# Designs tried in a protein design run: designed miniproteins, single chains. Part 8

Each design is a single chain, and the fold is of that chain. pLDDT is the mean over its residues in the fold that is shown.

## One batch from the design tools (miniprotein)

Design m249
Fold by ESMFold2-Fast:
Structure m249 (fold): chain A 69 residues (1-69)
Amino acid sequence: SMDEKIEKITEELTKEGLELLEKGESLDNVHRKIREKVAELVRKGELTLEEGLEAEKKASEAVTKYYNE
């Protein structure tokens, strides 16, 4: 099971990504911005590297699924 912190961050990243898509950003740019945000959270010590990779993967997959449906 996911930690509540990881779940909340994943939801926030997904919402931000979907808002960027609605504003006309490309899927590639949205993925890049999610990756950059996660890298920043890891650098600040708010996420471990493993937690960051998990959140990035789940948010990117959710955004991609929404875009393709």
Scores: mean pLDDT 85

Design m250
Fold by ESMFold2-Fast:
Structure m250 (fold): chain A 58 residues (1-58)
Amino acid sequence: SMTEKEKQQIRREAMKRADEVVEQGDKEGWSQDELDKKLQEIADEAQRRLAEVDERGA
C-alpha cells in the first residue's frame, strides 16, 4: 500500500514538473530540442525513482 502510494506521488510530481517546464519554456522561448531534453530528464528521474521504490518494496 505505501509502495503504491509513493509511486503514485512520484508520477504526480513528474507530471506537474513537466507541465511547469512546458509553460516556462513557452514563456522564455526555449527551442523544442531544449524542451524535449528537460522533459526527458524529468522522465528519466521519475523512472529511476519508481525502480528504486520497486526494488526496496520487493
Scores: mean pLDDT 82

Design m251
Fold by ESMFold2-Fast:
Structure m251 (fold): chain A 67 residues (1-67)
Amino acid sequence: PLQEPTAEQGEANSYIVKATRAYIEGKEEEADRYLDKAAELLGWTPEQREAIRAAVRQAAEDLRAMG
């Protein structure tokens, strides 16, 4: 069985989901604030945070193009 995420990972995942929704809605500043909260919880480096931001933005654009 896979190890379940910690409470911090679960909370960070919630912020990533909110950031993705905010990017879909064009609320980039709100999305960036949610990603900052996730970065604080998971201890991301600036490079990791920017990579995740790029991935989340790409996912949001892909979802907007499909729907």
Scores: mean pLDDT 78

Design m252
Fold by ESMFold2-Fast:
Structure m252 (fold): chain A 68 residues (1-68)
Amino acid sequence: GSMYQQQTRSILDTQSTLFRQRGLDDAADAIDDVKNSRLDEIRTRADYYETLGEAQVAAQEALRKSLS
């Protein structure tokens, strides 16, 4: 895989793990879903930043629903 694919996996795995350690499983699942759906398509720096942004939005939406 590309360097950006590897960096994306590493960062999203770290964020997912931190959310799970805090008991925020819905947010962790949202990050993992973005990772699993997008990872194979990441080839450029733009793909990397776009995927990180999508994961952040998904996690925030999951957190909002979990805290409601």
Scores: mean pLDDT 85

Design m253
Fold by ESMFold2-Fast:
Structure m253 (fold): chain A 94 residues (1-94)
Amino acid sequence: SITGEIELTANPDGTVSVKVKVTVSDAETQPLVIALYVNGEFHTGLGVLRAGETFEAEATFKSKSKEVTVTLKAFAPDGSLVGEIATGKITLKE
């Protein structure tokens, strides 16, 4: 299995900062490709994790939408979706 945490920060300049932590259990049988999605669109790849690995990553992006949804997804090496790891939502202030 895979677990993840997302922390979202709305910056005064209209950007959003994302901090993620991902952990892959020792029971995982394949390496997993981790990607970050913003409002349902692919934003960036974060890396490849194997059983027992943990990583942390940060990204900052501009949003034209007041409501921002960030989703972490895990993919198998063949490109098939394994699962959605975590989802965070933040509303930008006017």
Scores: mean pLDDT 81

Design m254
Fold by ESMFold2-Fast:
Parts: sequence; structure tokens; C-alpha cells
Structure m254 (fold): chain A 86 residues (1-86)
Amino acid sequence: SMAFLVVTAEFESKEAAEEALKKAAKVAEETEGAIDVRSFLPSETTGLVIGLFESKEAAEEAAKKMEEVLKETEGFKSVEVKIVSS
């Protein structure tokens, strides 16, 4: 069944949030089984990515890659990952 991935990340600066979000959204988009990926900046220091994937496994692979990219960003503070399968 398809799955939604919701990733929220907090950063020390606007520049860190913008850089990290672009990289994270790209790796999610390039993941096998990605259907649609949207990225948002709810605040200057908060990044949000919502992705729809063909399977829970595809969403989990995307989440892992995104977490790696986000955690390697200078100014990274925290990340929360949620996967919802229907």
C-alpha cells in the first residue's frame, strides 16, 4: 500500500534551513517509488517535506536518506520523521 512521509526539521539559521531542505527534498524525489514530494518553509528556521510513495519501504528509504542529509547540515538542531501507511 502507498505511504505518506512527513519530515520536520529545525535549524539554527535561515540559510541552513533553505540549504538542507533543497537537498532533502531532492533525495526524497530521487528515491525509487516516489510519486509526489512537496517542500515548505513554515518558518525561517523550520523545514517541512511531505512525500507520497508507492510503498512503506520506499518511504522508509527516503526517510533514511533525508535524515542523513539533514543531520550533516551545519546548523542542524532536530528532525522528526513520520510514516503513515493506508
Scores: mean pLDDT 89

Design m255
Fold by ESMFold2-Fast:
Structure m255 (fold): chain A 83 residues (1-83)
Amino acid sequence: SLEEAAEHLREAARALRAGDLAAARRHIDQSIEELEKVYEEKPSEEIKELIERARALRDSLGVDNEAAAERAEELAKEVEKLA
């Protein structure tokens, strides 16, 4: 669900600020999985863009944890707007 996807992104932000890249990666992957489930049920360009942004966030991990956490929180807010 969108609510579960947003919650996983918030958990990823917490993990990033704690320096736990492994936990952050797992939470982002779980968020992507939830967004993909929503996309399969109701395809939309908005959901597709959120999936692409979540994948880009995952791929950018390990450079700047605070910046990545802020991106995860913004992505969670955008997911919540669609719920």
Scores: mean pLDDT 86

Design m256
Fold by ESMFold2-Fast:
Structure m256 (fold): chain A 104 residues (1-104)
Amino acid sequence: SVTVTPERVAEGGTLTVTGTASGAGGVIVELERDDGEVEGLGGATGAGGAGGPNDPRVTASGGSSSVTVTIRNATRRDTGVYRAVGLYEDGSTSTSAGVRATVY
C-alpha cells in the first residue's frame, strides 16, 4: 500500500509518502509525473537501489517491508501519482494502487 500525507500542499510544504509491502525484502516509492515520467524517490533494498533522484529535498528511511519518503520544500514537479513497489526475494514485484498528490 501507499499513503501520501497531505495529498494537497502549497509549494514549500512537506509531503510524507509511506510505502508498505508485506513480506517484501525491499520497498521503493515511485512518482509518475503528469508528463508520464516515472522516477524512483528512494527505498529500502537489500541489494542497492539508490538510483532515485539526486534531490537533497528527498530523504528515505525504512526497513525491508516499509519505507517513508519525506519531500521537503515541495515544488509543482512533485505533483503526480505515487506508488509503492515491493521487491521480493524470489525476484517478483508488487505495485500498489496509486495515490495522487498535488502541489499548488
Scores: mean pLDDT 70

Design m257
Fold by ESMFold2-Fast:
Structure m257 (fold): chain A 83 residues (1-83)
Amino acid sequence: AREEEVRRQLEALREAAKKLGLSEEEIQELVDAVRRTVEVEGVPLLTFEAMDPEGVPVPVLLPASLMTEEQAREASARNAAAV
């Protein structure tokens, strides 16, 4: 079901945020913000790559509205280049 898919995406987001070096409090705030956006807007999550403290790319799923302007621009450019 749709709710199960959203739950799995939020679990993946939490794991990715841990790899990016966010604190447990920051991870919880991020997950809550994404969940709220998905529940209210029903928008799909977009994938972008973020760097962890060691410079390793980590895939992260976020709604575009919660991305920085630079992250949203990079995600849009990658999607355009893939087409």
Scores: mean pLDDT 62

Design m258
Fold by ESMFold2-Fast:
Structure m258 (fold): chain A 88 residues (1-88)
Amino acid sequence: GKLVEEVKELVEKALELFKQGNYKEALKQFKKALDLLVTAGLISVEEAIGLLLRVVGAITEDEFLGNREKALAEIERVGKELIELAEK
């Protein structure tokens, strides 16, 4: 449905931006996807905060700790989880 398509597009944009080191815009795209899932009643605000903190953790791993492989694995996992939530 429309929600799945919108969440997929936002996640794909967020992952590309993250890979480019554009963490601010990546975080904005992830937040938009989370806002859609909360508005649709698929997750709580508390669950959305938890997912957003995982994105922030991945940014920290990449930007401050140089753990790019670990950071990419985590944001790809979060992205997959957001798409799966939208498919329910």
Scores: mean pLDDT 88

Design m259
Fold by ESMFold2-Fast:
Structure m259 (fold): chain A 108 residues (1-108)
Amino acid sequence: EDLEKKIEEYEERIKKNPEDLMAWLKLAYIYMKLNKIDKANEYFRKAYQIVKKNPSKKDTAKVYFYLGIMYLYQKNYPLAEVYFEKALALDPNLLDDPELKKLYEEAL
């Protein structure tokens, strides 16, 4: 399946580079879409640890953005709003990325 192939792709990226933040975030998102919330949370925790070790406003914004998407999927709208606000405060140009803009619009 296309989704299964994407999981394998991101797992291979993590194998080659365990600090590949986007691979961890995309895996978390895929497992969220599959309603495997515990696995999604596990991958989000790893992404957060990477950002905590190597802090960057742009990378931290991406973590907060995906946490906002996660909370939208769980219908926790107040927490989703908080994390989107934190993401945009760190990177006001975050939604200039067409992929992230599409995820945001689809989640609303």
Scores: mean pLDDT 84

Design m260
Fold by ESMFold2-Fast:
Formats: structure tokens, C-alpha cells, sequence
Structure m260 (fold): chain A 107 residues (1-107)
């Protein structure tokens, strides 16, 4: 059930965002969630929620901001290559690019 999986992943992201002290990193992770919401392709959308969950966990674990930015950039490439809806994919990729820029500024 994709809806149940998305709800679980979203809850995990929000719980991990609450543990992050840097408000800019919180903003960047919320932009990744917004990108996942923007994508119309269900498989790509679910993949982005999984990416958001992994990124939030990595941020809580203290992974370097540059590593987080690279993961987000790879996610933007994935969305552009695999989404069946180019308009929502472009909007999602722009949100992901903004999130990666915030992480790079934090590095």
C-alpha cells in the first residue's frame, strides 16, 4: 500500500526533522518533502519519500552537509530521468536543487 508507506516515511522524516537543531537544515528537508508531494508519478513520489527519510536520518547521525547535498542532487537527476510527468518533475527538481544549495551553504 503506497499511501501507507508514504505516511510512514513522512512521519519518520518529521520525527527526525524535530531532532535537528539547525533551522536551515530543517527547511532543506521540508523542501525535499515538498518535492515528493509535487511529483505526479507514484513510483517516483514514493522513491522521493524514501530519499527524504534517509536524508533526515543521515542529518540526525551527523553526516556532512556536502554528502547530503550530493544525495539530493542525485535525487533530482533521478526525478528528471524516471518521471512520466515532465512538468511536476521539473518543479520537484527545482525544489531539490534549492534544498541542496541550503545544505552546501551549511557545509
Amino acid sequence: DADAEIARLRAEVEENIAKIKDPKMQEALRLVLQAADEVEDPDVRTALYTVASNLARMAVEGKPAEELARVIEAAADYVRQHSTDPESAEKAAELLRKAAEIFREAA
Scores: mean pLDDT 85

Design m261
Fold by ESMFold2-Fast:
Structure m261 (fold): chain A 60 residues (1-60)
Amino acid sequence: SMLDETRKEVRLAAKALGLTLSDEEIDRLAQEIYERYGKPLSELTPEEAREFVARLRALA
């Protein structure tokens, strides 16, 4: 599903940034991103990508 793809992308982004997040945090963030943007992380605008990274860093 698109949500499963989003979970994978969130996990990879966290790993690339050197952040450690629990599976529960990844699942919640993936659900929020999917509901908010309705598109894959690869399709986020630069502004949306900055918001995503800031939220990801705030959780770690």
Scores: mean pLDDT 79

Design m262
Fold by ESMFold2-Fast:
Structure m262 (fold): chain A 55 residues (1-55)
Amino acid sequence: MEERLKRLKEVYEKQIKEYDALREKHAAAGDTASAQMLDLMIKDLEENLKRLEEE
């Protein structure tokens, strides 16, 4: 059980990092709409990750 949960956590952490990098690129390009969308997606993933740890 915990081993599977740990693997899922790692996958989510990688995805958060990728989205954060994309968010920074869009923000630097002046694309605030895409940056905001990515920020919301990151928050959603972080919330899911936190809930996963509380299970």
Scores: mean pLDDT 79

Design m263
Fold by ESMFold2-Fast:
Structure m263 (fold): chain A 110 residues (1-110)
Amino acid sequence: MQHTLKLVEKAIELLLEFSERVVQLRQANDKEGLVKEVEELISRLQQLKSQATDPQLKHLLETLIRSLQEILEEADKMSINRFTVFVESTLTSTYLTLKLYKKELEEQMA
């Protein structure tokens, strides 16, 4: 259980770090940099998923990875604003779900 909690915390930290970079790249009008950052996030999420043993955490990470891959496939057809909105919406939904799951895990260990 503590192993899963630590991985959930790492996932939350990763999403927060990435959200700050997305804002900066959007303000700089750097779409190529933003695409590269999403590719890097997918890579880091795949590594995190490989360390996960908990089925619920694996499912959350896999769902996020698939959603981000689908957004990347359509990136060339999107303005930077539209691309950013889809990425941020996906990250926010996952962040909220991970925070709720963290609370559930903490309550089970108390």
Scores: mean pLDDT 85

Design m264
Fold by ESMFold2-Fast:
Structure m264 (fold): chain A 72 residues (1-72)
Amino acid sequence: EEEEIKKKIEELEERASEESFRMAEVQEESRKAWEEDPSLREEMNRRINEENERLSKVVGETHRGIQELLAS
């Protein structure tokens, strides 16, 4: 059903959006921290990289899920 597929796509997109917002918060917090203390840059970059890895997995799952639904 087209309606059901659309709902599933919305759920996948909402999850990806939530993770993207979280990533933006991590980036902003990290930026503030290293602006105050440049020695924290390496630690903040590590945190950002960890969140990027997590977000990449979520985005990849979302893209695959949408493609599968559209192929149906």
Scores: mean pLDDT 77

Design m265
Fold by ESMFold2-Fast:
Structure m265 (fold): chain A 67 residues (1-67)
Amino acid sequence: MEAERERLRQEAEDLYKKGIEYENVKKDYQKAAQYFAESAILYRRAGDWEGAEEAVKKAQEAANKAS
């Protein structure tokens, strides 16, 4: 259980970092929103509700910039 949660948290963090890269470096807000949304799902699976909430907020902000 613990090792599985740590792997999910690490994957969520990696996806979150990709979201940041697409938002700030590539200015691809649609892909940034996608990566943040995927990160949020994995944070929830890992039981990291604060990480999930932050990722959801970032996904929404990126999606708003994409429209």
Scores: mean pLDDT 84

Design m266
Fold by ESMFold2-Fast:
Structure m266 (fold): chain A 79 residues (1-79)
Amino acid sequence: EEKEREERRKKSKEKYELYQKLMELLDELDKQGRTDTVVELFRISALLLSDEKKALELIEERLKNADPIEKEAIELILK
């Protein structure tokens, strides 16, 4: 029981921190005028839940030309 509760709390905290960091990076991209990139990253996040194979293909394509902020956002989405 205790081990499961600790692991669940740790995962919840990690997810919350990843979500906050991702939202910060997406806001930064939007401020740079890259709203299209923000929308695409949200689409990839949704695809990871429904069509992981297609999502990973899109991620690989984006990583080839991604700047550091976009790369960090993609890494957070994959966690």
Scores: mean pLDDT 75

Design m267
Fold by ESMFold2-Fast:
Structure m267 (fold): chain A 85 residues (1-85)
Amino acid sequence: SMEEEKMRAAAKEVAEKLAREYGMASAYTKVLEEFGNEKIIEITLAGGGRRLTYKLRITMKDGSVVIETIEAEEVLFEKIEIKVD
């Protein structure tokens, strides 16, 4: 329970930090895998015509939370309007 709370708090802190650093309007966190002292989470950030997705491994080691990025993806949304009339 205490380890769960620490890992959940760390996930929120990372999501907030990424949102601030990238100037994103929203952040969404999803737990993909959960096993004892390890979680694999997905953080999706959206705003400014783009979406960033991070897959992170969060582990507890010697009372500390360790966060490792295992995958990152960026998608850009561009609007092209062509008048065909």
Scores: mean pLDDT 76

Design m268
Fold by ESMFold2-Fast:
Structure m268 (fold): chain A 135 residues (1-135)
Amino acid sequence: MYDALVVDDPDLVELAKKAIEKYGIKIVFTSKEVAPGLKDLKGVRLIVSPTHLTDPNSPVATAILIAIHLGFKRFLVLTDGPDVVEMLAFVSPDIEIDVVARDDLPEETLKRLQALADRTGGRVLTKSEFEELLK
């Protein structure tokens, strides 16, 4: 079970909705760009950065830190890059991060995501692999 979802890729929004339903996720962290696709989900609290999730001036970084201090341990991250996973892994050594990435991402990006997920005891799944797990 996941304590929170982080969505940093607008191309993964439909997959995020399926994950929210399947895992009963109630807290979602996202950016202003991605947020319109996740609006009006019943029983979901959407925490939105006015810019980008890794913006140090965004209140979302503080909200994630508060969630971790309140005992949030397992995060699902839908992303097109390593920056959000690096931020989460830096905040706490005791969290587990599973990453879902598009199948078309550069090999170097996928390798970086795998190294970050492995460091947290989580895993990387492609979009296609994760879609199979949601069936």
Scores: mean pLDDT 82

Design m269
Fold by ESMFold2-Fast:
Structure m269 (fold): chain A 79 residues (1-79)
Amino acid sequence: SKEALEELTEKLVELGVSEEDARIAAETILKGVAAGASRDAIRRSIEKEVPNLKLSDEELEELIELARKKLPEMEAEGA
């Protein structure tokens, strides 16, 4: 959903990421979580889409957990 994207984008901006890169990374994380991808697969997707973004394992895990929390809302809106 748009709200999940905005929330993840704000978290990435707080970590010092530019708004444009943060939005792309947030979209990549949400897409990966929705597809049931592993943390490593999501990291590889982020590296492909936003090569300049460096996230620790802990930062990435927090963002993935946030995205998973929003997944039921996305499915409810899609029904």
Scores: mean pLDDT 78

Design m270
Fold by ESMFold2-Fast:
Structure m270 (fold): chain A 97 residues (1-97)
Amino acid sequence: MDSLSEEAQTVIKILEEILKEKKENPEMSYEELAKLFLKKLDEAFPELKATKLSPEDQILIIDAIIEGIKKAAEAGLISEEKAEELIELLEKMKEAI
């Protein structure tokens, strides 16, 4: 079976870190989590400059990541349970942008 790309693995790692942050600090807003996520994306992918994009373009990036996670789960590269958890987090962060 094909492995996740290095980029996809990095994005999933970042999302797992954000999910852990929310579980440890339940009072953190999804707006704060979205800002942290975009900052971590910029640190991992400096050319993307996600934090400098318009809110509409930031939403497009999140939508692209959600679709990528769905396809990875369909391909068996990530568990359906983990994919659902990460997608729920992304949808909540998207609503907060």
Scores: mean pLDDT 83

Design m271
Fold by ESMFold2-Fast:
Structure m271 (fold): chain A 104 residues (1-104)
Amino acid sequence: MKKIEELQKRAEEKVEEAERYAAEAEKALSQGNKEEARRYLEEAVKKLEEAVEVMEEAGTISDEIAKKFREVLKRAFEIAAELDDEELLKRLQEIGDRFEDFLE
């Protein structure tokens, strides 16, 4: 495989990891456990940050991975808003800005 294809696969894997952590955070919120939800959301945010770094290194990403990234980012924003976590909301906004700048 070419290096770009390997980087795209790594970006997809990071997005999938972020989705799993976001799902765990949503489950914790549904159970009233805000502390556990915050912990899982912090891991999801880290994976989204790692994904955008790999995307920037690749210089290109598929529309399917981009769509999935936006879906996970939106879910993470909704969780952070429910937790009223200004720091995580700020980090998610920075991730979103970097991702949209990359796609210009």
Scores: mean pLDDT 86

Design m272
Fold by ESMFold2-Fast:
Structure m272 (fold): chain A 79 residues (1-79)
Amino acid sequence: SMEEIERFLREAEERARILREAAEASEDPEVAEALRTAASLAALGLDAEGALRVLREVFGVPEEVLREAGKQIREVEER
């Protein structure tokens, strides 16, 4: 239904907002960039694991950065 689609889009936008705020609060510029990219992917409707796969496979984000960013990305999805 349209209500289900609208709810999904609102939840996606909320996850993206939280991830952008996390990026701004990050002291590590590589983690901040990964979180900003994850926010854009979340806004497109990707879940945490989907976003992490794109960061790893498309953007080539290093594993140490993915570990730190991934904790925050997964926490946002669990809210």
Scores: mean pLDDT 86

Design m273
Fold by ESMFold2-Fast:
Structure m273 (fold): chain A 74 residues (1-74)
Amino acid sequence: SNDAAIAAFQRMLDVMVQNGFITPDQATAMMDLFRDIVANNPSDSDIRAAVDRFAQQYNISDSVRDTIINRIRR
């Protein structure tokens, strides 16, 4: 399931970069954060907290943040 989650998250970020919602650098940083989170076997709440902190730090819009969170919780 972790491999499937990483692959799904990567595809989502690739689409968001292609559509101009985030930069390639933001996508790379988010993937690195997500891989670290997945390696530690996190809960959905831990994933949400990490995404919220990242969104605040990198000025990611609320709509993009919510899309990321909702996608990961599936």
Scores: mean pLDDT 77

Design m274
Fold by ESMFold2-Fast:
Structure m274 (fold): chain A 68 residues (1-68)
Amino acid sequence: SKEKEEEEKFLKNAAKILSEASDEELQEILDKAKKLNHPDAEAAVKKLIRTKKASVEEVRAILSLVTI
């Protein structure tokens, strides 16, 4: 559906922004994931810091920290 296509596009754009983020910005997100005890988001941010790449599922986990 159009709604699913818009969500996928949003997640792709978020993944690009996150891959271009500074290590300092990513560390702040990692600290938030740890504080909220969100292991999937913590793992996703750690991978993003190491590889500068994240899957759509990993981006969803990170974005859940903002939309909670």
Scores: mean pLDDT 76

Design m275
Fold by ESMFold2-Fast:
Structure m275 (fold): chain A 82 residues (1-82)
Amino acid sequence: SLEEIREEALERVERRLEEALKRLAEAGVTDLEELLNEAHRVVEEVVAELRARYPDLPREELARIAREMTELAIRRVEEWHA
């Protein structure tokens, strides 16, 4: 279902972003711009995976999920940076 696709997408973004932020912290990267760039990269990666797995998923639905993933990722970066 669409709800299951959305839930899986949000879970993947949260998990991958946490791993990416920890890796950047270990490398001494603390710049907000750099952290936000990594967050955008993670979201784009998950969007590409959804497009590949669900080619028939309407563009409007994918855009809605992508926006929600972006909002989640930005919030996590702001919490991490604070």
Scores: mean pLDDT 87

Design m276
Fold by ESMFold2-Fast:
Structure m276 (fold): chain A 59 residues (1-59)
Amino acid sequence: SFKEKAAKISIEMGRLFFEQKNYEKSLAFFRQALILNPDNEEAREGLKESEEKLKELEA
């Protein structure tokens, strides 16, 4: 479905920005993925990791 494809793209973008250390954009994409697919475990883990990195940076 469109939602499944959009969620996968959002997860891929979240992972890409996390790897680039752009945790704000990473967080935004993982949030978007969870809006599209709330049960996605990869997106939940990515969101948590991005939030933890932002807390460490206090940014």
Scores: mean pLDDT 83

Design m277
Fold by ESMFold2-Fast:
Structure m277 (fold): chain A 94 residues (1-94)
Amino acid sequence: MRAPLPKTDEEFFELFIKLAEEAIEALRREAEESSGSRQQELEEKVERAEKALEILKKNPYDDSPEIQEAVQILTQALLEVQRLEEERRKELER
């Protein structure tokens, strides 16, 4: 995959924040379309990711354990969105 890599930590951070915001929105939409235990699980993931995003935005470029944990939570949200997209494709392919 030839994706242009960010040249600076600032560009990487800005890109990561945008991707995280998009992932949270995608999870929120999936929660709205879901019901029961799946909806609750997705809503919990959204809440956790939103809190992590606020921590990261408040302390940009910090390498503290709190920021590292926030990055991990947001990375998990991105992976969950990718997994949901794969599940939807699999259902369409029969």
Scores: mean pLDDT 74

Design m278
Fold by ESMFold2-Fast:
Structure m278 (fold): chain A 66 residues (1-66)
Amino acid sequence: SLPLPAPLTPEEMRQRVRDALSAVGAELVEEKEDGSMVFRFKDPIDGREVLLTLTPDGRFSVEDAP
């Protein structure tokens, strides 16, 4: 019997997102005290600047740049 494929760990997800953001030219603009990193990049769909926050547990959120 095969074990079910394990989901990516938060650390593996974080690294994968970081690599993907680097590949699309996103800039690291802030590293927060809790270990969250904020990247700025241009949305390829509507051309607006957006901020992506990557948390230390591997979650992310996106918001419009001010």
Scores: mean pLDDT 70

Design m279
Fold by ESMFold2-Fast:
Structure m279 (fold): chain A 88 residues (1-88)
Amino acid sequence: KKKEIAEKLEEALAHLQQAAQGFLDGSKREEAEESAKKARELAEEVEKETEAGKYILKALDALEKGDVETAAKYAGKAKELLNKLIDS
């Protein structure tokens, strides 16, 4: 179950990175919005079990508001928590 949570977090973070890159590249906006939706769905599934999911949701909210720096900060915190989860 812990491994399943880690896998969903890794997938959510990958989609979050794709969303951030797509929003910076205006030609990929629709692709970015689809990636953001997938990241949000995965993060919502695990937010009850881990703070990392909550940080991914905060990163998505910041990205939606155009605050890429804050989004990167929260994504970094989620990655740190994911690394602790898979390392324990």
Scores: mean pLDDT 79

Design m280
Fold by ESMFold2-Fast:
Structure m280 (fold): chain A 70 residues (1-70)
Amino acid sequence: MLDVTIKKNGKVVAKGKISEKDLEKLKENPEEAVATVYIDGVPMKLKFVNVKVEVKGDHAIIEAEEISLV
């Protein structure tokens, strides 16, 4: 799993962990995708709309225009 920072419209809204598989799913489906993010150890199913993903080593930054619970 990678450490992840989740941003919405330039603001940090959450930090957690994501699997490489779910991160790749977001990269492959940037317009709309569902991924599981672990926030404080709790698996959260989140729907991301218009996602940009940036990876630096073991840290990922996910920026989306809209984020909702599934």
Scores: mean pLDDT 86

Design m281
Fold by ESMFold2-Fast:
Structure m281 (fold): chain A 110 residues (1-110)
Amino acid sequence: SAAERARLLAEARELAKQGAIAYGNGKYEKALELAEEALALLARLPEDDPEALRVRAVAYRVLGLAYYGQGKYEEAAEWFEKAAELARAAGDEVLAAQARRLAEEARKAL
């Protein structure tokens, strides 16, 4: 239903936001858990839903940030690259550019 879709998107956005906050506080494992929870909710929506693609890109960015914080720069770059691809598919050029820059920074840290 439209109401269920709206609820899942809102909950996934909040989890991704909490994940970014956890990353900012140095809680990298918590950031991974929160991003994975967001992705599990999004898996209940159609794969080609543009808003679900945007929120998935944000969650992938949080995964990348958490791996970056752990010094896992190769894994971080891969998640940032995936985030940029999903953001482009969703038409979010700003998020795509941000994720691409983060991937470049992770590659430079190697």
Scores: mean pLDDT 91

Design m282
Fold by ESMFold2-Fast:
Structure m282 (fold): chain A 78 residues (1-78)
Amino acid sequence: MSEEDFEAEVLLALGLIYMAIAEISKNLKDQIEAYEKARKLFEEALRLSTDPVLRAEAQRLIEEANKKIEELKKKLES
């Protein structure tokens, strides 16, 4: 594992913590903000990672966060 791949793993872990924060948040705006923070961390992890497996995981998590943000924004506008 390279130093960059290790940093990417730490960023993925932090992003997952923000995903969990979003799940326990009671306010739609707070949930969206937490998922947006998670997405940014996953995007940074993808940028730093060179490992194909780690990159694939980061891409999947970005897609998941994007889906959650989209769903919550639609609820906020309703």
Scores: mean pLDDT 86

